# Designed miniproteins, single chains, part 18

Each design is a single chain, and the fold is of that chain. pLDDT is the mean over its residues in the fold that is shown.

## One batch from the design tools (miniprotein)

Design m600
Fold by ESMFold2-Fast:
Structure m600 (fold): chain A 90 residues (1-90)
Amino acid sequence: MMEEHAKKAAETLSTLPLEKQKFTIEVLKVQIARLGRLTNRPDEAAEGLQLLDEAEKLFEKSSPEDQKKGLEHLTKALLIRFELEKLARG
């Protein structure tokens, strides 16, 4: 379901070169910000943006532990995006 889709998306993104990861994270930030406005969920949107910022910082580090934390933060941000998208669709 939703959690499985977010996990697979995060795993796929984490396998991309760093520059493509950063670009995709910027696209996700724009999407979450727009969805937050459409659904009147600014707190959830802000949480998603913060999680994406932390994921980007962690992916810039070469540690396996930091990569794992980045994947966890990214998965949580994608779950927020999915919930906001569901609310926007009705």
Scores: mean pLDDT 83

Design m601
Fold by ESMFold2-Fast:
Structure m601 (fold): chain A 81 residues (1-81)
Amino acid sequence: SKELQVKYYFYKAMYYAADGSKEEEANKYLEQAIKLSDDPKTAEAIKGGYEGVKSLTPEEQKEIGERFKAAYEGAKKLLEE
């Protein structure tokens, strides 16, 4: 599913961005989500989410990172099913 692939790459990019340890991978997955989105409004939302995460405090990034990790793991399971 294309929608699941967009969600998978987006959530994975957000998790990596929030974690801060994998910035290159975060940017790579963000680009993949944008390329797959096809819809300009969805692409804007993806970019806005990424910039939003980068603007958070370290404590906020830790909390949101845990939520995005759970979300990308969920999307991964759906892609594997």
Scores: mean pLDDT 80

Design m602
Fold by ESMFold2-Fast:
Structure m602 (fold): chain A 84 residues (1-84)
Amino acid sequence: SHIVEELAKAARKAGEQLGLSEEVVEAVAKAVRDAASSAKDFADFRRLLSERLEELQKTHPELTPEKRETLFIALSYEYQRLSA
């Protein structure tokens, strides 16, 4: 899906700008791709993205609550923009 791949690119860019390691950037990109592929609509995407990012934070301490919130806001906005 075009939306899924564009969101994965946005996730990588945002993660890199936040200073996340390559490993965590790719984990976030995968989480976003999985959320976008499974989501029925925007509300479902936001729920899935929030759950995936919270789970990643448990195993990747560099993904702080502040960085997670920044990613959530940026990627939610990008999903809405691409779905318009």
Scores: mean pLDDT 88

Design m603
Fold by ESMFold2-Fast:
Structure m603 (fold): chain A 72 residues (1-72)
Amino acid sequence: MTPEELIELARREAEEGARRARSLEEVGKAGQDATLRVYELAKEAGLSEEEIEEVVRRAEGIATGVVIDAAS
């Protein structure tokens, strides 16, 4: 699994979770859950520390964007 595949997975899971969420708290949780999931998958895939940091950073950005969009 590549870093880009993990980032795309984080986006899909965060956006899907946001669509199903009934509160802003649930949107935030969906983003956090997506970030944690791709962090664990990146570690299991044997990605470098730098690649894991990049995946997590981009997943956190996606989660933040989804919360901002839901709050707007």
Scores: mean pLDDT 84

Design m604
Fold by ESMFold2-Fast:
Structure m604 (fold): chain A 77 residues (1-77)
Amino acid sequence: SMEEQRRREREALERRLAELRAQGYRVVDVEVTDTSVTVTVENPAGERGTGTVELLPGMSLEFARRAAEVLAALRAG
């Protein structure tokens, strides 16, 4: 079902974030506007990356924030 698929996607995202945090990735800044969420992450080497996700109608703030964190971590390296 669509609800089960969305649950699995959330669980996969949360698992990925837990792995990144265990590796020493940390959130250093979060900016929320009416239209976007921007997260800045620092990697274990002290390098920073920034991820921005647009808030689409019906999108949860928590999902957007987690997605932005993963994107920021990928950009940090």
Scores: mean pLDDT 83

Design m605
Fold by ESMFold2-Fast:
Structure m605 (fold): chain A 67 residues (1-67)
Amino acid sequence: SVHELVYQKELEEAKKIVEEAKKKGLSLEDTAKRLGVPLSLAKKAKSYEELLEMAEKYMRERYLASL
């Protein structure tokens, strides 16, 4: 389905965004903005890895809500 394809693409792009943010030394807040997820996730995250996990969960919940 289109929703599943969009979700898979978002997951792949999220990983790339986090790796680029890590290389550039971006804040977690700026990384969250680039991921298109709520800034509240950046404030809860203690690392880039935790932010990515929270973003993936957010994207999955959004995908399931679209079904």
Scores: mean pLDDT 83

Design m606
Fold by ESMFold2-Fast:
Structure m606 (fold): chain A 58 residues (1-58)
Amino acid sequence: DLAEQYRRILERALRTGEEQDIPDSITPDAVDPETARQLDAIVREFAPEVERIERERS
């Protein structure tokens, strides 16, 4: 399940405070529309924490 894998990657990134590698197969343009919507929902759920990690990286 690509959405489940993506959620685990984001959870790990949030837990460690480190950027994680996202497989190319988990991009919105590489997956079907239903999976893309699930990925979008996960991104929205974790967006604030992901943004903090990205700001620290810059």
Scores: mean pLDDT 69

Design m607
Fold by ESMFold2-Fast:
Structure m607 (fold): chain A 74 residues (1-74)
Amino acid sequence: SNEDAVLKVLSETEAPVPYSELMKKTGLSRKQINEAVKKLKDVVQKFDGGVVFKSSSAREKAKEELKDKEVVPE
């Protein structure tokens, strides 16, 4: 899903990730990334210039959830 793609990119770094970087790494449009971030509001937040996990605990939970997802529609 679009949310999974965004979470994967955010899990690769602890620094805030700009929308342009999310677009490049996920292949999603700006509006798709904005929708994904909005749906992930409980675990991620907007921070100066980009998107970041709300806490290290949220990042750990996202990493575990990504491991549980084995099938993604093309």
Scores: mean pLDDT 74

Design m608
Fold by ESMFold2-Fast:
Structure m608 (fold): chain A 74 residues (1-74)
Amino acid sequence: SEVQRLEELAREYERQAEEYEAKGRRLTEELLAKGDVEEAEKVFKAYHGKAQGLRDAADAYRRRAEELYKQALD
């Protein structure tokens, strides 16, 4: 169903967000260990921003799924 598909998309986007945060954290820590503070800041912002965008998309898909679910029951 469309509801199940949107719920699946929300879960996929959330997993991608977690992967981006994990990768960004690892890369940032590696750069900080090397003393590349400016590059670490850029990498952190880029990956954090990407992860937040994916979480926002996941939330939008969940809201849409909830709306469709309610419409199907009413």
Scores: mean pLDDT 87

Design m609
Fold by ESMFold2-Fast:
Structure m609 (fold): chain A 91 residues (1-91)
Amino acid sequence: KPRLVRLSPELLALLREVGATESVLTEEELYALLVQWMVLHGLQSTDPSRPSLVHVGDSELGKLLGVDEVDVNDRKGILERLEKAGLIERV
């Protein structure tokens, strides 16, 4: 069964840039929107040895998470960081 999460107002405001309209999403929908947001802002690593790294440190997302980099292949790690930061709540 899909896992549902509730987005904080701050995270929802960021994800509206990539078409988020609802505060309650599946984890898969949330992850897809996060990846779209990172691509929209051009934050992906240009280093061919680190193609999955995203440099979020100077972005609003990085400020909310308190991190400089995330690995887009580590979906579980990203979701766990969002939950620890209070940006999502599991429903």
Scores: mean pLDDT 81

Design m610
Fold by ESMFold2-Fast:
Structure m610 (fold): chain A 66 residues (1-66)
Amino acid sequence: MIKELEEKLREAILNKDLLETLEYTRKLVAASSNEEAIKILEELLPLAEGEIKDILEGVIKQLKEE
């Protein structure tokens, strides 16, 4: 499940699909521990540009503050 969500999120980021990026990021965070979600999001961050990058950085920061 987590691996499938990671792949879907990666595809959304590469396609620059803001809505799908938000949806799969939310699903990933809900399905995994904060530590696991942070690791996956940080691995995907280099693929992200502009607004999508800002969103992923914001989510990572929020998870780290918990």
Scores: mean pLDDT 83

Design m611
Fold by ESMFold2-Fast:
Structure m611 (fold): chain A 86 residues (1-86)
Amino acid sequence: SERLPEEEIERRKEEIVEEMESTLGVEREVVREMLELELRLRENDDEATRERLRELGEVLVDKLVEKHPELDREELLAAMDRRIAS
């Protein structure tokens, strides 16, 4: 597998951000930062990046629960932590 050009990576990130904003009503800036940190984590596995992802994950979960109060906040946080730990 070849590394995608920076322009193609940015386009795909914007497509994900648009989809999440339109479908879930989440803040674009939070989604963008999380995607950027996930990419950094794949290149350099460091605890500071994981901690920042957890912080943003809590913001995202809180916004999702505000828009969708039927969602379980603790279960969403547990799912985010599992994703970051992987």
Scores: mean pLDDT 70

Design m612
Fold by ESMFold2-Fast:
Structure m612 (fold): chain A 73 residues (1-73)
Amino acid sequence: MAAERARELLEKAIEEARKLAEEGSELAKKTAELLEKEKEAVVEAVERGEVSVEDVERGMERAVEFARKGHAE
């Protein structure tokens, strides 16, 4: 189920961002907060067919990578 997989991808990305935030990354903290806020909207968009699971996967990969760049500082 596309919506269920999208939720799992979001939850995994949020968890990874939270771990980076715990280590002092401000970008990771903001990323986790944004993903938590947008989670329901993204899942709903996938359920409506407006966003694919593949789009969510790529988006989450980019969000985590962005958070990691902040952690390097």
Scores: mean pLDDT 78

Design m613
Fold by ESMFold2-Fast:
Structure m613 (fold): chain A 72 residues (1-72)
Amino acid sequence: VEELADELAAHAESQGKTDLATAVRNLAKLAIEKGKEELAKQYLERAKSHLDAGDFDAAREVLLEGYREIAS
């Protein structure tokens, strides 16, 4: 999960989306603390699909959804 998160955060930063990079890193950190890394990986892969398509709003929503689910 960490390696995928680092890759996505770097991609978001390269696009000037520092808020998304922070959201990705926070999601991965929370998932490690909660023992929910596999669930986080699913959300990160969905966010990656949106980031690759240039849909930053959809990526942000997926990351927020994942954070809420993992925090539960």
Scores: mean pLDDT 83

Design m614
Fold by ESMFold2-Fast:
Structure m614 (fold): chain A 71 residues (1-71)
Amino acid sequence: SKEEFEKELERILKGAKKAIEEGDRAALERGLQDMGLSPAERAEILAAYDAGDRERAIALLEAHVRRLKAE
C-alpha cells in the first residue's frame, strides 16, 4: 500500500541520515539505491556529502523522499 511504501521510505531515510552523520559513505550509497534514486540523483547527494556539507546532503535526501511520496 502507499502507507506501507511511505513507512519504508521513512525507515530508509532515517538510516541514510544516520550514515551521513556517522560518515559511513557505503551505508549512505546503499540507502540511496534502496530508495530507488537514479544515478544522477545519487551523485548529487554524494557530491554534497563528499564536500562535507551534511546539512545539504540531508536536505536533498529529504526532498527526494517528499517527491517519492507524492508519486
Scores: mean pLDDT 85

Design m615
Fold by ESMFold2-Fast:
Structure m615 (fold): chain A 87 residues (1-87)
Amino acid sequence: MKFLKELTPEQREIVERAERIIKEVRDLYEKNKDKITPEISKLLTNAMFLATVAIVAAHLGDLPTARQAVEDAERLLKEAKEKIEKL
């Protein structure tokens, strides 16, 4: 994928955090297929969506939106992990 704009260090940090969330969500789905309730699935899906929003917003230079989206994605991922551990 070719970008017309070079990412700043702050934009790169947000993208790396969001990519890590996407990877962790995929790993949780693969390792815990039998433990994925509709509630956990919704949390993981929303975390993936917000991580994607963070990547897009970061590339567009919308740092406030990108930062909020990645932080929200991290919170949802943490909640999903805690729910899986209790099953």
Scores: mean pLDDT 83

Design m616
Fold by ESMFold2-Fast:
Structure m616 (fold): chain A 87 residues (1-87)
Amino acid sequence: MATEKSSLEVKDLTDEEVNKLLREIGAEIKEKLEELGKAGDVLGAFELIKEALEKAGIDVEVKTTGPSAADAPNMELELKITISGKP
């Protein structure tokens, strides 16, 4: 029932290392997001982002407003990301 936690703990990384990891994840996601964007698969794009962040040890909460089905009008997705660290 709970989302699977990643094997990598952000707590063991510095802010610089976390930023570098996010850039690498972002580059990999970019290609897939463009492909999903062409198909209109917004939910698939959010799942991809969520999995990548969870793999990096970042807790992610996703909330949906409205029907869960794709192509539903006025569907809203809220993504909450929590990163622990001092700047």
Scores: mean pLDDT 56

Design m617
Fold by ESMFold2-Fast:
Structure m617 (fold): chain A 77 residues (1-77)
Amino acid sequence: MEELLARLKELTLEVIRASADPSTSQEEVERLEEEAQEVAREILELLSRASPAEAAALRARWAAVQAELAAYYAEAQ
């Protein structure tokens, strides 16, 4: 789980950087977005198999990662 959250964070940061760089192709941005979506899907599958308590803990962890990404995005803009 932690490895998947770290990978999702890395891919999301790459998407943000690629989107901000005018030399990056739209196709490259789309590929990074697809990779991020695949990792997100795997995390959601783990959540679907977790107990309600485990799912709540994992969702709280996901929310923390999203908050970090939102802060980074605000600074990068």
Scores: mean pLDDT 75

Design m618
Fold by ESMFold2-Fast:
Structure m618 (fold): chain A 86 residues (1-86)
Amino acid sequence: EKDEFIEQLSETAKQLKEEGVPASEIQQRLIDMVKNSPALTPEEKDLFIQYLQALQRHLENNPDLSPDEVGKMVRLIMRRALEKAE
């Protein structure tokens, strides 16, 4: 379930990037998904939000990242956040 949720975050970020949505709005959409997820514990939600805040800075510094690259990056950092919560 948690891996499925991470894939949903990855795919959502990819789709929003394809649509030309700004990095700040992509971050906010992903944070809202995390806050409303029944798959995550409160501790996992807090860590996911912290990692997504760090991701915004990376996306701002790398505006030429492709949608696929953005999706892969979200998946990687969310998996790292999950490991840290455990």
Scores: mean pLDDT 82

Design m619
Fold by ESMFold2-Fast:
Structure m619 (fold): chain A 61 residues (1-61)
Amino acid sequence: VEKRAEELAKRTGLSKEKVLGLIRTMASLEGRDAELLARIAEHDSGLDAEELLRLARELRE
């Protein structure tokens, strides 16, 4: 998860810590709220919402 978060951060110009924070927050949320956060991140930062949701699922394991 951390390595993929770093790759996303480089692609979007965000810090790795910010991307990891988003993934951790999404991992703590239920599906609808996680999806909303992912869509907000995509709109504001250009992060891939589907990839963020996938990483949050991996982190929940």
Scores: mean pLDDT 75

Design m620
Fold by ESMFold2-Fast:
Structure m620 (fold): chain A 88 residues (1-88)
Amino acid sequence: PATDEDVERFLKQVEDLIRNEKLDPEKVIKGLRFLSTSHPSDRTPENLSKASGLPLSIAQKLLDIYNSYGYKGRDVASEVADRLEKEL
């Protein structure tokens, strides 16, 4: 299970990505929902881009952040998607 520290760190990384790349938060939330619910074999930049509407280069960056959390990835992606939906 992900810790509160893991969730806060992932949230900051995702918010930084949204701000730096001027992303639509709704598309990022769709990407996080895809990552939290998809089978590991389906988590490719191409599938993430298609599911979210994010450019392939941004999907790759988001997937790299997600993969850095290893087995915690689904938990942090789900929790951060919930928090972003409440704020945005």
Scores: mean pLDDT 88

Design m621
Fold by ESMFold2-Fast:
Structure m621 (fold): chain A 93 residues (1-93)
Amino acid sequence: KTLVLGLNEFDKEEAEQLRKLLEQIGDVTELYLDMSRLTKIDEAGIETIKELLAKGIKVYISMGSTEEGKKAAEELIAAGAKEISSEEINKLM
């Protein structure tokens, strides 16, 4: 299954909500994260996405527009996430 989400903030609480959502849906193999509006992310948020990548989930992210979002996106791409435009993610909604 595919899950598509827009992120505004992705700290420890939002990361836990994503984990619960993934468990509830089950069989999620592709995750699309629109980070174009991301204003806040912490280490727990970054580590959660890296853990999903390590479990074999294909993660697609749009580049962040803020310095924090851009830095997080670059780190996640280095960890195996694939860059995709916000427009392409919006087509999946």
Scores: mean pLDDT 80

Design m622
Fold by ESMFold2-Fast:
Structure m622 (fold): chain A 74 residues (1-74)
Amino acid sequence: AMSAQQLLTFFQRLAAWAKAYADETELSPEELEQMRAGMEAFAAEIAPHLTPEQRAQLEAALADLQAHLDARAA
């Protein structure tokens, strides 16, 4: 099983990759919403395994990704 820090680091790297992918690939609004929903679901799944400090970092990374994807869908 992954440690809490490994889960957080994996999410942060995945979020960075998702932003880069959205920048490089012409995605439909539906595809952007699916990516956002998937990342939100993944964050919700790992959040209970994190410390409060790590959860704050997770929430910050998710909020940054959400803002980036919402800007692409506009």
Scores: mean pLDDT 82

Design m623
Fold by ESMFold2-Fast:
Structure m623 (fold): chain A 113 residues (1-113)
Amino acid sequence: SMEEEKLKEIRERLVEALRQAADYFEKLGLPDIAETLRALADAFEKTQSLEEAKEVLRQGVDALRRIVEELKKRNAPQEALDIVRGLATFLAKAAEELGFPDIAREAQRIADE
């Protein structure tokens, strides 16, 4: 169905973006953040329905919010914060495209932080 095809496309793009960001944080010497992002990518890769995608999107918002706070506490470089804001923007767009405007709004708030 068009719904299944749209979910697959969005899922694949989110998984790739999260794994790329995880590789960045691993190289930056933040393996705990990298593991969190890889766990989110794995969770998204396993989604088969909009209901499952909604739950993982909520988990993603919560995880990115925690990562922003951790990066600020660790006085991380601005580039690290910009990457997380980019992920939050991507998550907001994905949530909007899948019909979850409240999740999209929460993700956008992280991007604007």
Scores: mean pLDDT 88

Design m624
Fold by ESMFold2-Fast:
Structure m624 (fold): chain A 60 residues (1-60)
Amino acid sequence: GFSEAQVQAAAEALRAVGAADPVLGRQLAEKGEEEFRQLGNDAGADLVRRAGLAGAEAGA
């Protein structure tokens, strides 16, 4: 499983990507959510999805 620090690092990275490229940020938010859900980390899935989408919204 991923540590809390690793999940937060992934969320921050997705937020930055979303701010630079909103379309890519949304796509990566969806893929990150799917990956964390498949690993049984629903909290991590929610965090990375929300971070990526928030970044994309800020960058739009």
Scores: mean pLDDT 78

Design m625
Fold by ESMFold2-Fast:
Structure m625 (fold): chain A 55 residues (1-55)
Amino acid sequence: DLQQAVRRMMQMVQDGHSVDDMRREARRIGQQVGVNVAMRALNRAFSEMRRRQSR
């Protein structure tokens, strides 16, 4: 489920996880629900990280 993957990745952003941690989680999600879902969730999380860094 894309929504669950997105929520997981967004929570990791809020918890201050590194880009490497998020890439590792995306690989795990990809194995469970598919690479396309994992990449879409990861891209959304990276966009949120960038938005927060722009502060």
Scores: mean pLDDT 78

Design m626
Fold by ESMFold2-Fast:
Structure m626 (fold): chain A 70 residues (1-70)
Amino acid sequence: EKKKEFEEKVKKLKEEYRQLRLDYGDAINQAKKESEEIYNKTVQEASKKLRDFRKKMEDEIEKLKKEYEN
């Protein structure tokens, strides 16, 4: 069923984004223990990567929605 396939693909993308957020959260916490310089750099990189992934995820979901709607 097209609807079920769409829902499964969207769920997978959202799970990947959630895992990415957790991984970067852990990296930021670890960097905070190292130094202020490493912490600031890690926060900036994480914010950029998460923003870029979110945009790509939203674009992919929109593409999948168009395929589902035909």
Scores: mean pLDDT 81

Design m627
Fold by ESMFold2-Fast:
Structure m627 (fold): chain A 67 residues (1-67)
Amino acid sequence: MKLSDDEIEVAVAEVHAAVVRSIISRTELSDAEKQQLIDTLLELARKSKSPEARQIYLDTVRYVEES
């Protein structure tokens, strides 16, 4: 039985969020590096068909902005 596209997109978004949070918690990023990361996450959110996956990316953007 195939997994739903929504389940796959959410899992991929959660992996991206975990990696980004790990980087931010261990490394002091420059404003330019944070902006590149934000731009990448916003592009992933824009391309996501799953509302849940999109929200995970947007929450991760807020986490980077507040770091």
Scores: mean pLDDT 83

Design m628
Fold by ESMFold2-Fast:
Structure m628 (fold): chain A 76 residues (1-76)
Amino acid sequence: MTRQDIIDSIRNRLISLGVPQDVAQQVSIQITDMIINGDYQGAIDVLRSTLQRQGVSQDDIDRTIRSFQGMMNSMR
């Protein structure tokens, strides 16, 4: 799996939650670099903060974080 594949997957998920394309692109790059460097907690924190800032509901945030943790586990 390439760095670009990970970025595309995260970006598309953020866009589906109503995050603007430019914000989704920037955050996807940041989160992907954190994952590649083994900073999984930092990646989760950035994802949560971004969704909270964009007004996503707590239930949708929690569901997204669980899905994201599953994705990270499949990449190990």
Scores: mean pLDDT 80

Design m629
Fold by ESMFold2-Fast:
Structure m629 (fold): chain A 90 residues (1-90)
Amino acid sequence: MKLTPEQLDLEVEIALIEIRIAVTRLSIKRNQLSPETKKKIEEHIEKAEKFVDEARRALQAGDLETARKYIEEAKKHVDEAIKILDDALS
């Protein structure tokens, strides 16, 4: 399957979100966090992963508008997870 430039840009955004998710998961494992804080971060990461999966399905269907919406939702959840993590480590 050949990707259009717009599809390639969205795939790059998804890859960057996946990298941020992986880094956040690694930080949770390496740092001593309260169970409540860990649960909140993990809930946001799980939502981000679900939205990434939905974005990939939309891209495969050629629905770029729906893919963009799911990418933005995934970004919001990753940003919230990172904010909670940073606040807990400060």
Scores: mean pLDDT 85

Design m630
Fold by ESMFold2-Fast:
Structure m630 (fold): chain A 68 residues (1-68)
Amino acid sequence: MDEEIEELRKLMEEAAKGNSEATAKMVGLVLRLVADGHTSEALLVMAEYYKEMGDDEKAKRLEERAKE
């Protein structure tokens, strides 16, 4: 999980640059975490990504969902 979170951060950085391959891998890893029951962790990482992109409303929504 910790290793997967670090991998997600690297994929988010590449996806932010417009790398479609990194975006696909990021989505795949998020879906895997959700399927494995780690939905909160996946949502929090996605919230961090949107916050860095300046989309505070999406980030807040994802954080609220991660908290239930």
Scores: mean pLDDT 75

Design m631
Fold by ESMFold2-Fast:
Structure m631 (fold): chain A 60 residues (1-60)
Amino acid sequence: MPMTDDQRNDVMQRFMGQVQQYPVDTFRQITVQIIRESIRSYIDGWTVGQLTRRFQQILQ
């Protein structure tokens, strides 16, 4: 099932907290990717699991 805006915001905040420990240049690049994929998850109707997996791929 598509995630709610609250669920999307929660996933995004959790990953943003994790990336703050990275060097500033890496942090900026990851932040752009997280925002882009969050918007895409809204347009494409992704599940919480799909967005979480995509963010994990970005961090790896």
Scores: mean pLDDT 77

Design m632
Fold by ESMFold2-Fast:
Parts: sequence; C-alpha cells; structure tokens
Structure m632 (fold): chain A 110 residues (1-110)
Amino acid sequence: SLTVPEVKEIPDLIGEYLVLDARNVIALTALLPGLLSDEEIEKIYGKEVAEAFRRFEEVARQKPIDWEALYKAAVELAEAVRKKFPNSPFTKALLDAFVEYVKKLYELSK
C-alpha cells in the first residue's frame, strides 16, 4: 500500500518537486532531455542563471517555505533564463507557465 505523507511533510516534498520542475524547465529551454545538474546549468546558461537557480533552490528548501519569496525567486530565475533566448516565443511561454504555476501555489498558501 502507498503511504500518504503527513501534512508536515507535504511542504518539503512540494519544494523538492519545484526544484525538479525548475531543472526540467531550464533543460527544455535548450531542448535538452532530462534534468541538468548545477554545473551543467552554469556551463550552458552562465553564472547569472546558475545564481538565480541556486537562490530558487535555497528558498524552496526553507522550512517553513516562504511562498512569497519563492514566487519572487521563480520570477527572477525565469527572467535570467529568458535573457539568454530573447527572441524565443517557446522559451517565453514555458517560463511564463512555470512562474504562473508557482504563483498559484503561493495564492493557495494564503
């Protein structure tokens, strides 16, 4: 049988899932399969994106999660990635969807 996590564990799992979602979204902007490591993010996207991603990861792993700070970190990460692909409607749509997803979680946390 599947064990349902306790309510106190759900925010921690959500934070880790959001970190995985961010890695996947970043990879998809470069049309790469799978998840990128921190070193791969820095190598492919540069220091600004790597620093924005680390900021997002740090906020997502806070206990309790500051959902307003996490939403702000998601916006900053999306802006950093978008600057690498300024003429890509695909990249813009993908990053906008990610930010909107984090925003919905923030609204549900109120």
Scores: mean pLDDT 80

Design m633
Fold by ESMFold2-Fast:
Structure m633 (fold): chain A 89 residues (1-89)
Amino acid sequence: SELVDVPEEERRIVAPALEGARAVAANPESREVREEAAKRALESLAELLRRRGASREEIEEVYREALEALEDLEEARELVERLREELLA
């Protein structure tokens, strides 16, 4: 597995994001599926940042890059702002 070298706890955190990626692969034209996959990836990312004790600057940079990648996914973009505020609280 491509995740063999990742700690088991982090593999569990990433699992929903991988499920989302599989759904996109099965339905690449679906904006709804892409939104759902992006949200799962963002939630997995938030848990990883929290688990690793990421700094405020690291959290802001990561989510800034995420917003650039999510240009057309409005729901996922809204989730970025909510997760950023939650992590920085």
Scores: mean pLDDT 78

Design m634
Fold by ESMFold2-Fast:
Structure m634 (fold): chain A 83 residues (1-83)
Amino acid sequence: MEFEKKAEEYRKKAEEYLSQAETALKNGDYVGAIENIKKAMEYLQKAVEYYKKAGREDEALSLRQEGEKKITELLNKIALGQV
């Protein structure tokens, strides 16, 4: 159960950094948004890897797809805001 607990911990950290990135975007802090997205990507990758180690490949795939969608959405908002 250690791997599943680590996956959940890293998932929560990724979600926290995505939330901070969204807050930074609302404040016009594009640099802060990008830094928080980078942190979210790091923790998302760790969460996916730990779900795979736990034998939860379906959960790993779902999390990866959901996370990539959210990150792409935020990056598109940054690109539009800088143009």
Scores: mean pLDDT 83

Design m635
Fold by ESMFold2-Fast:
Structure m635 (fold): chain A 107 residues (1-107)
Amino acid sequence: MKKATIDLSDPSITPEELKARLEKAVEEGVTEITLVSKDDLTPEQAKAIEEFFKKHPKVKLRFEVEGGYTALAAARDPRVYEITVKDESKLPEEAKRLAEKYRIPLK
């Protein structure tokens, strides 16, 4: 399976650049995308990801997060198959409960 990684902590990634990278990955036959984030997603980044999923529902997402609301948002989406949390002490309790409810692995 072809994989791609997008680092959302890169300050050069505008919402438009994020959309472009996601669409290019699909064009290149990527079926699994890893999103790396140190901080919370902006509302514009979250919207770009939601619009991408509506177009490409068969693409699988994996999140590598340090903590915060990005982990909570990822845990709420049942299409997210894996979340890697670098510091679980920063993960909101709601994210832990939702990951358990939807059986999403936290590593």
Scores: mean pLDDT 66

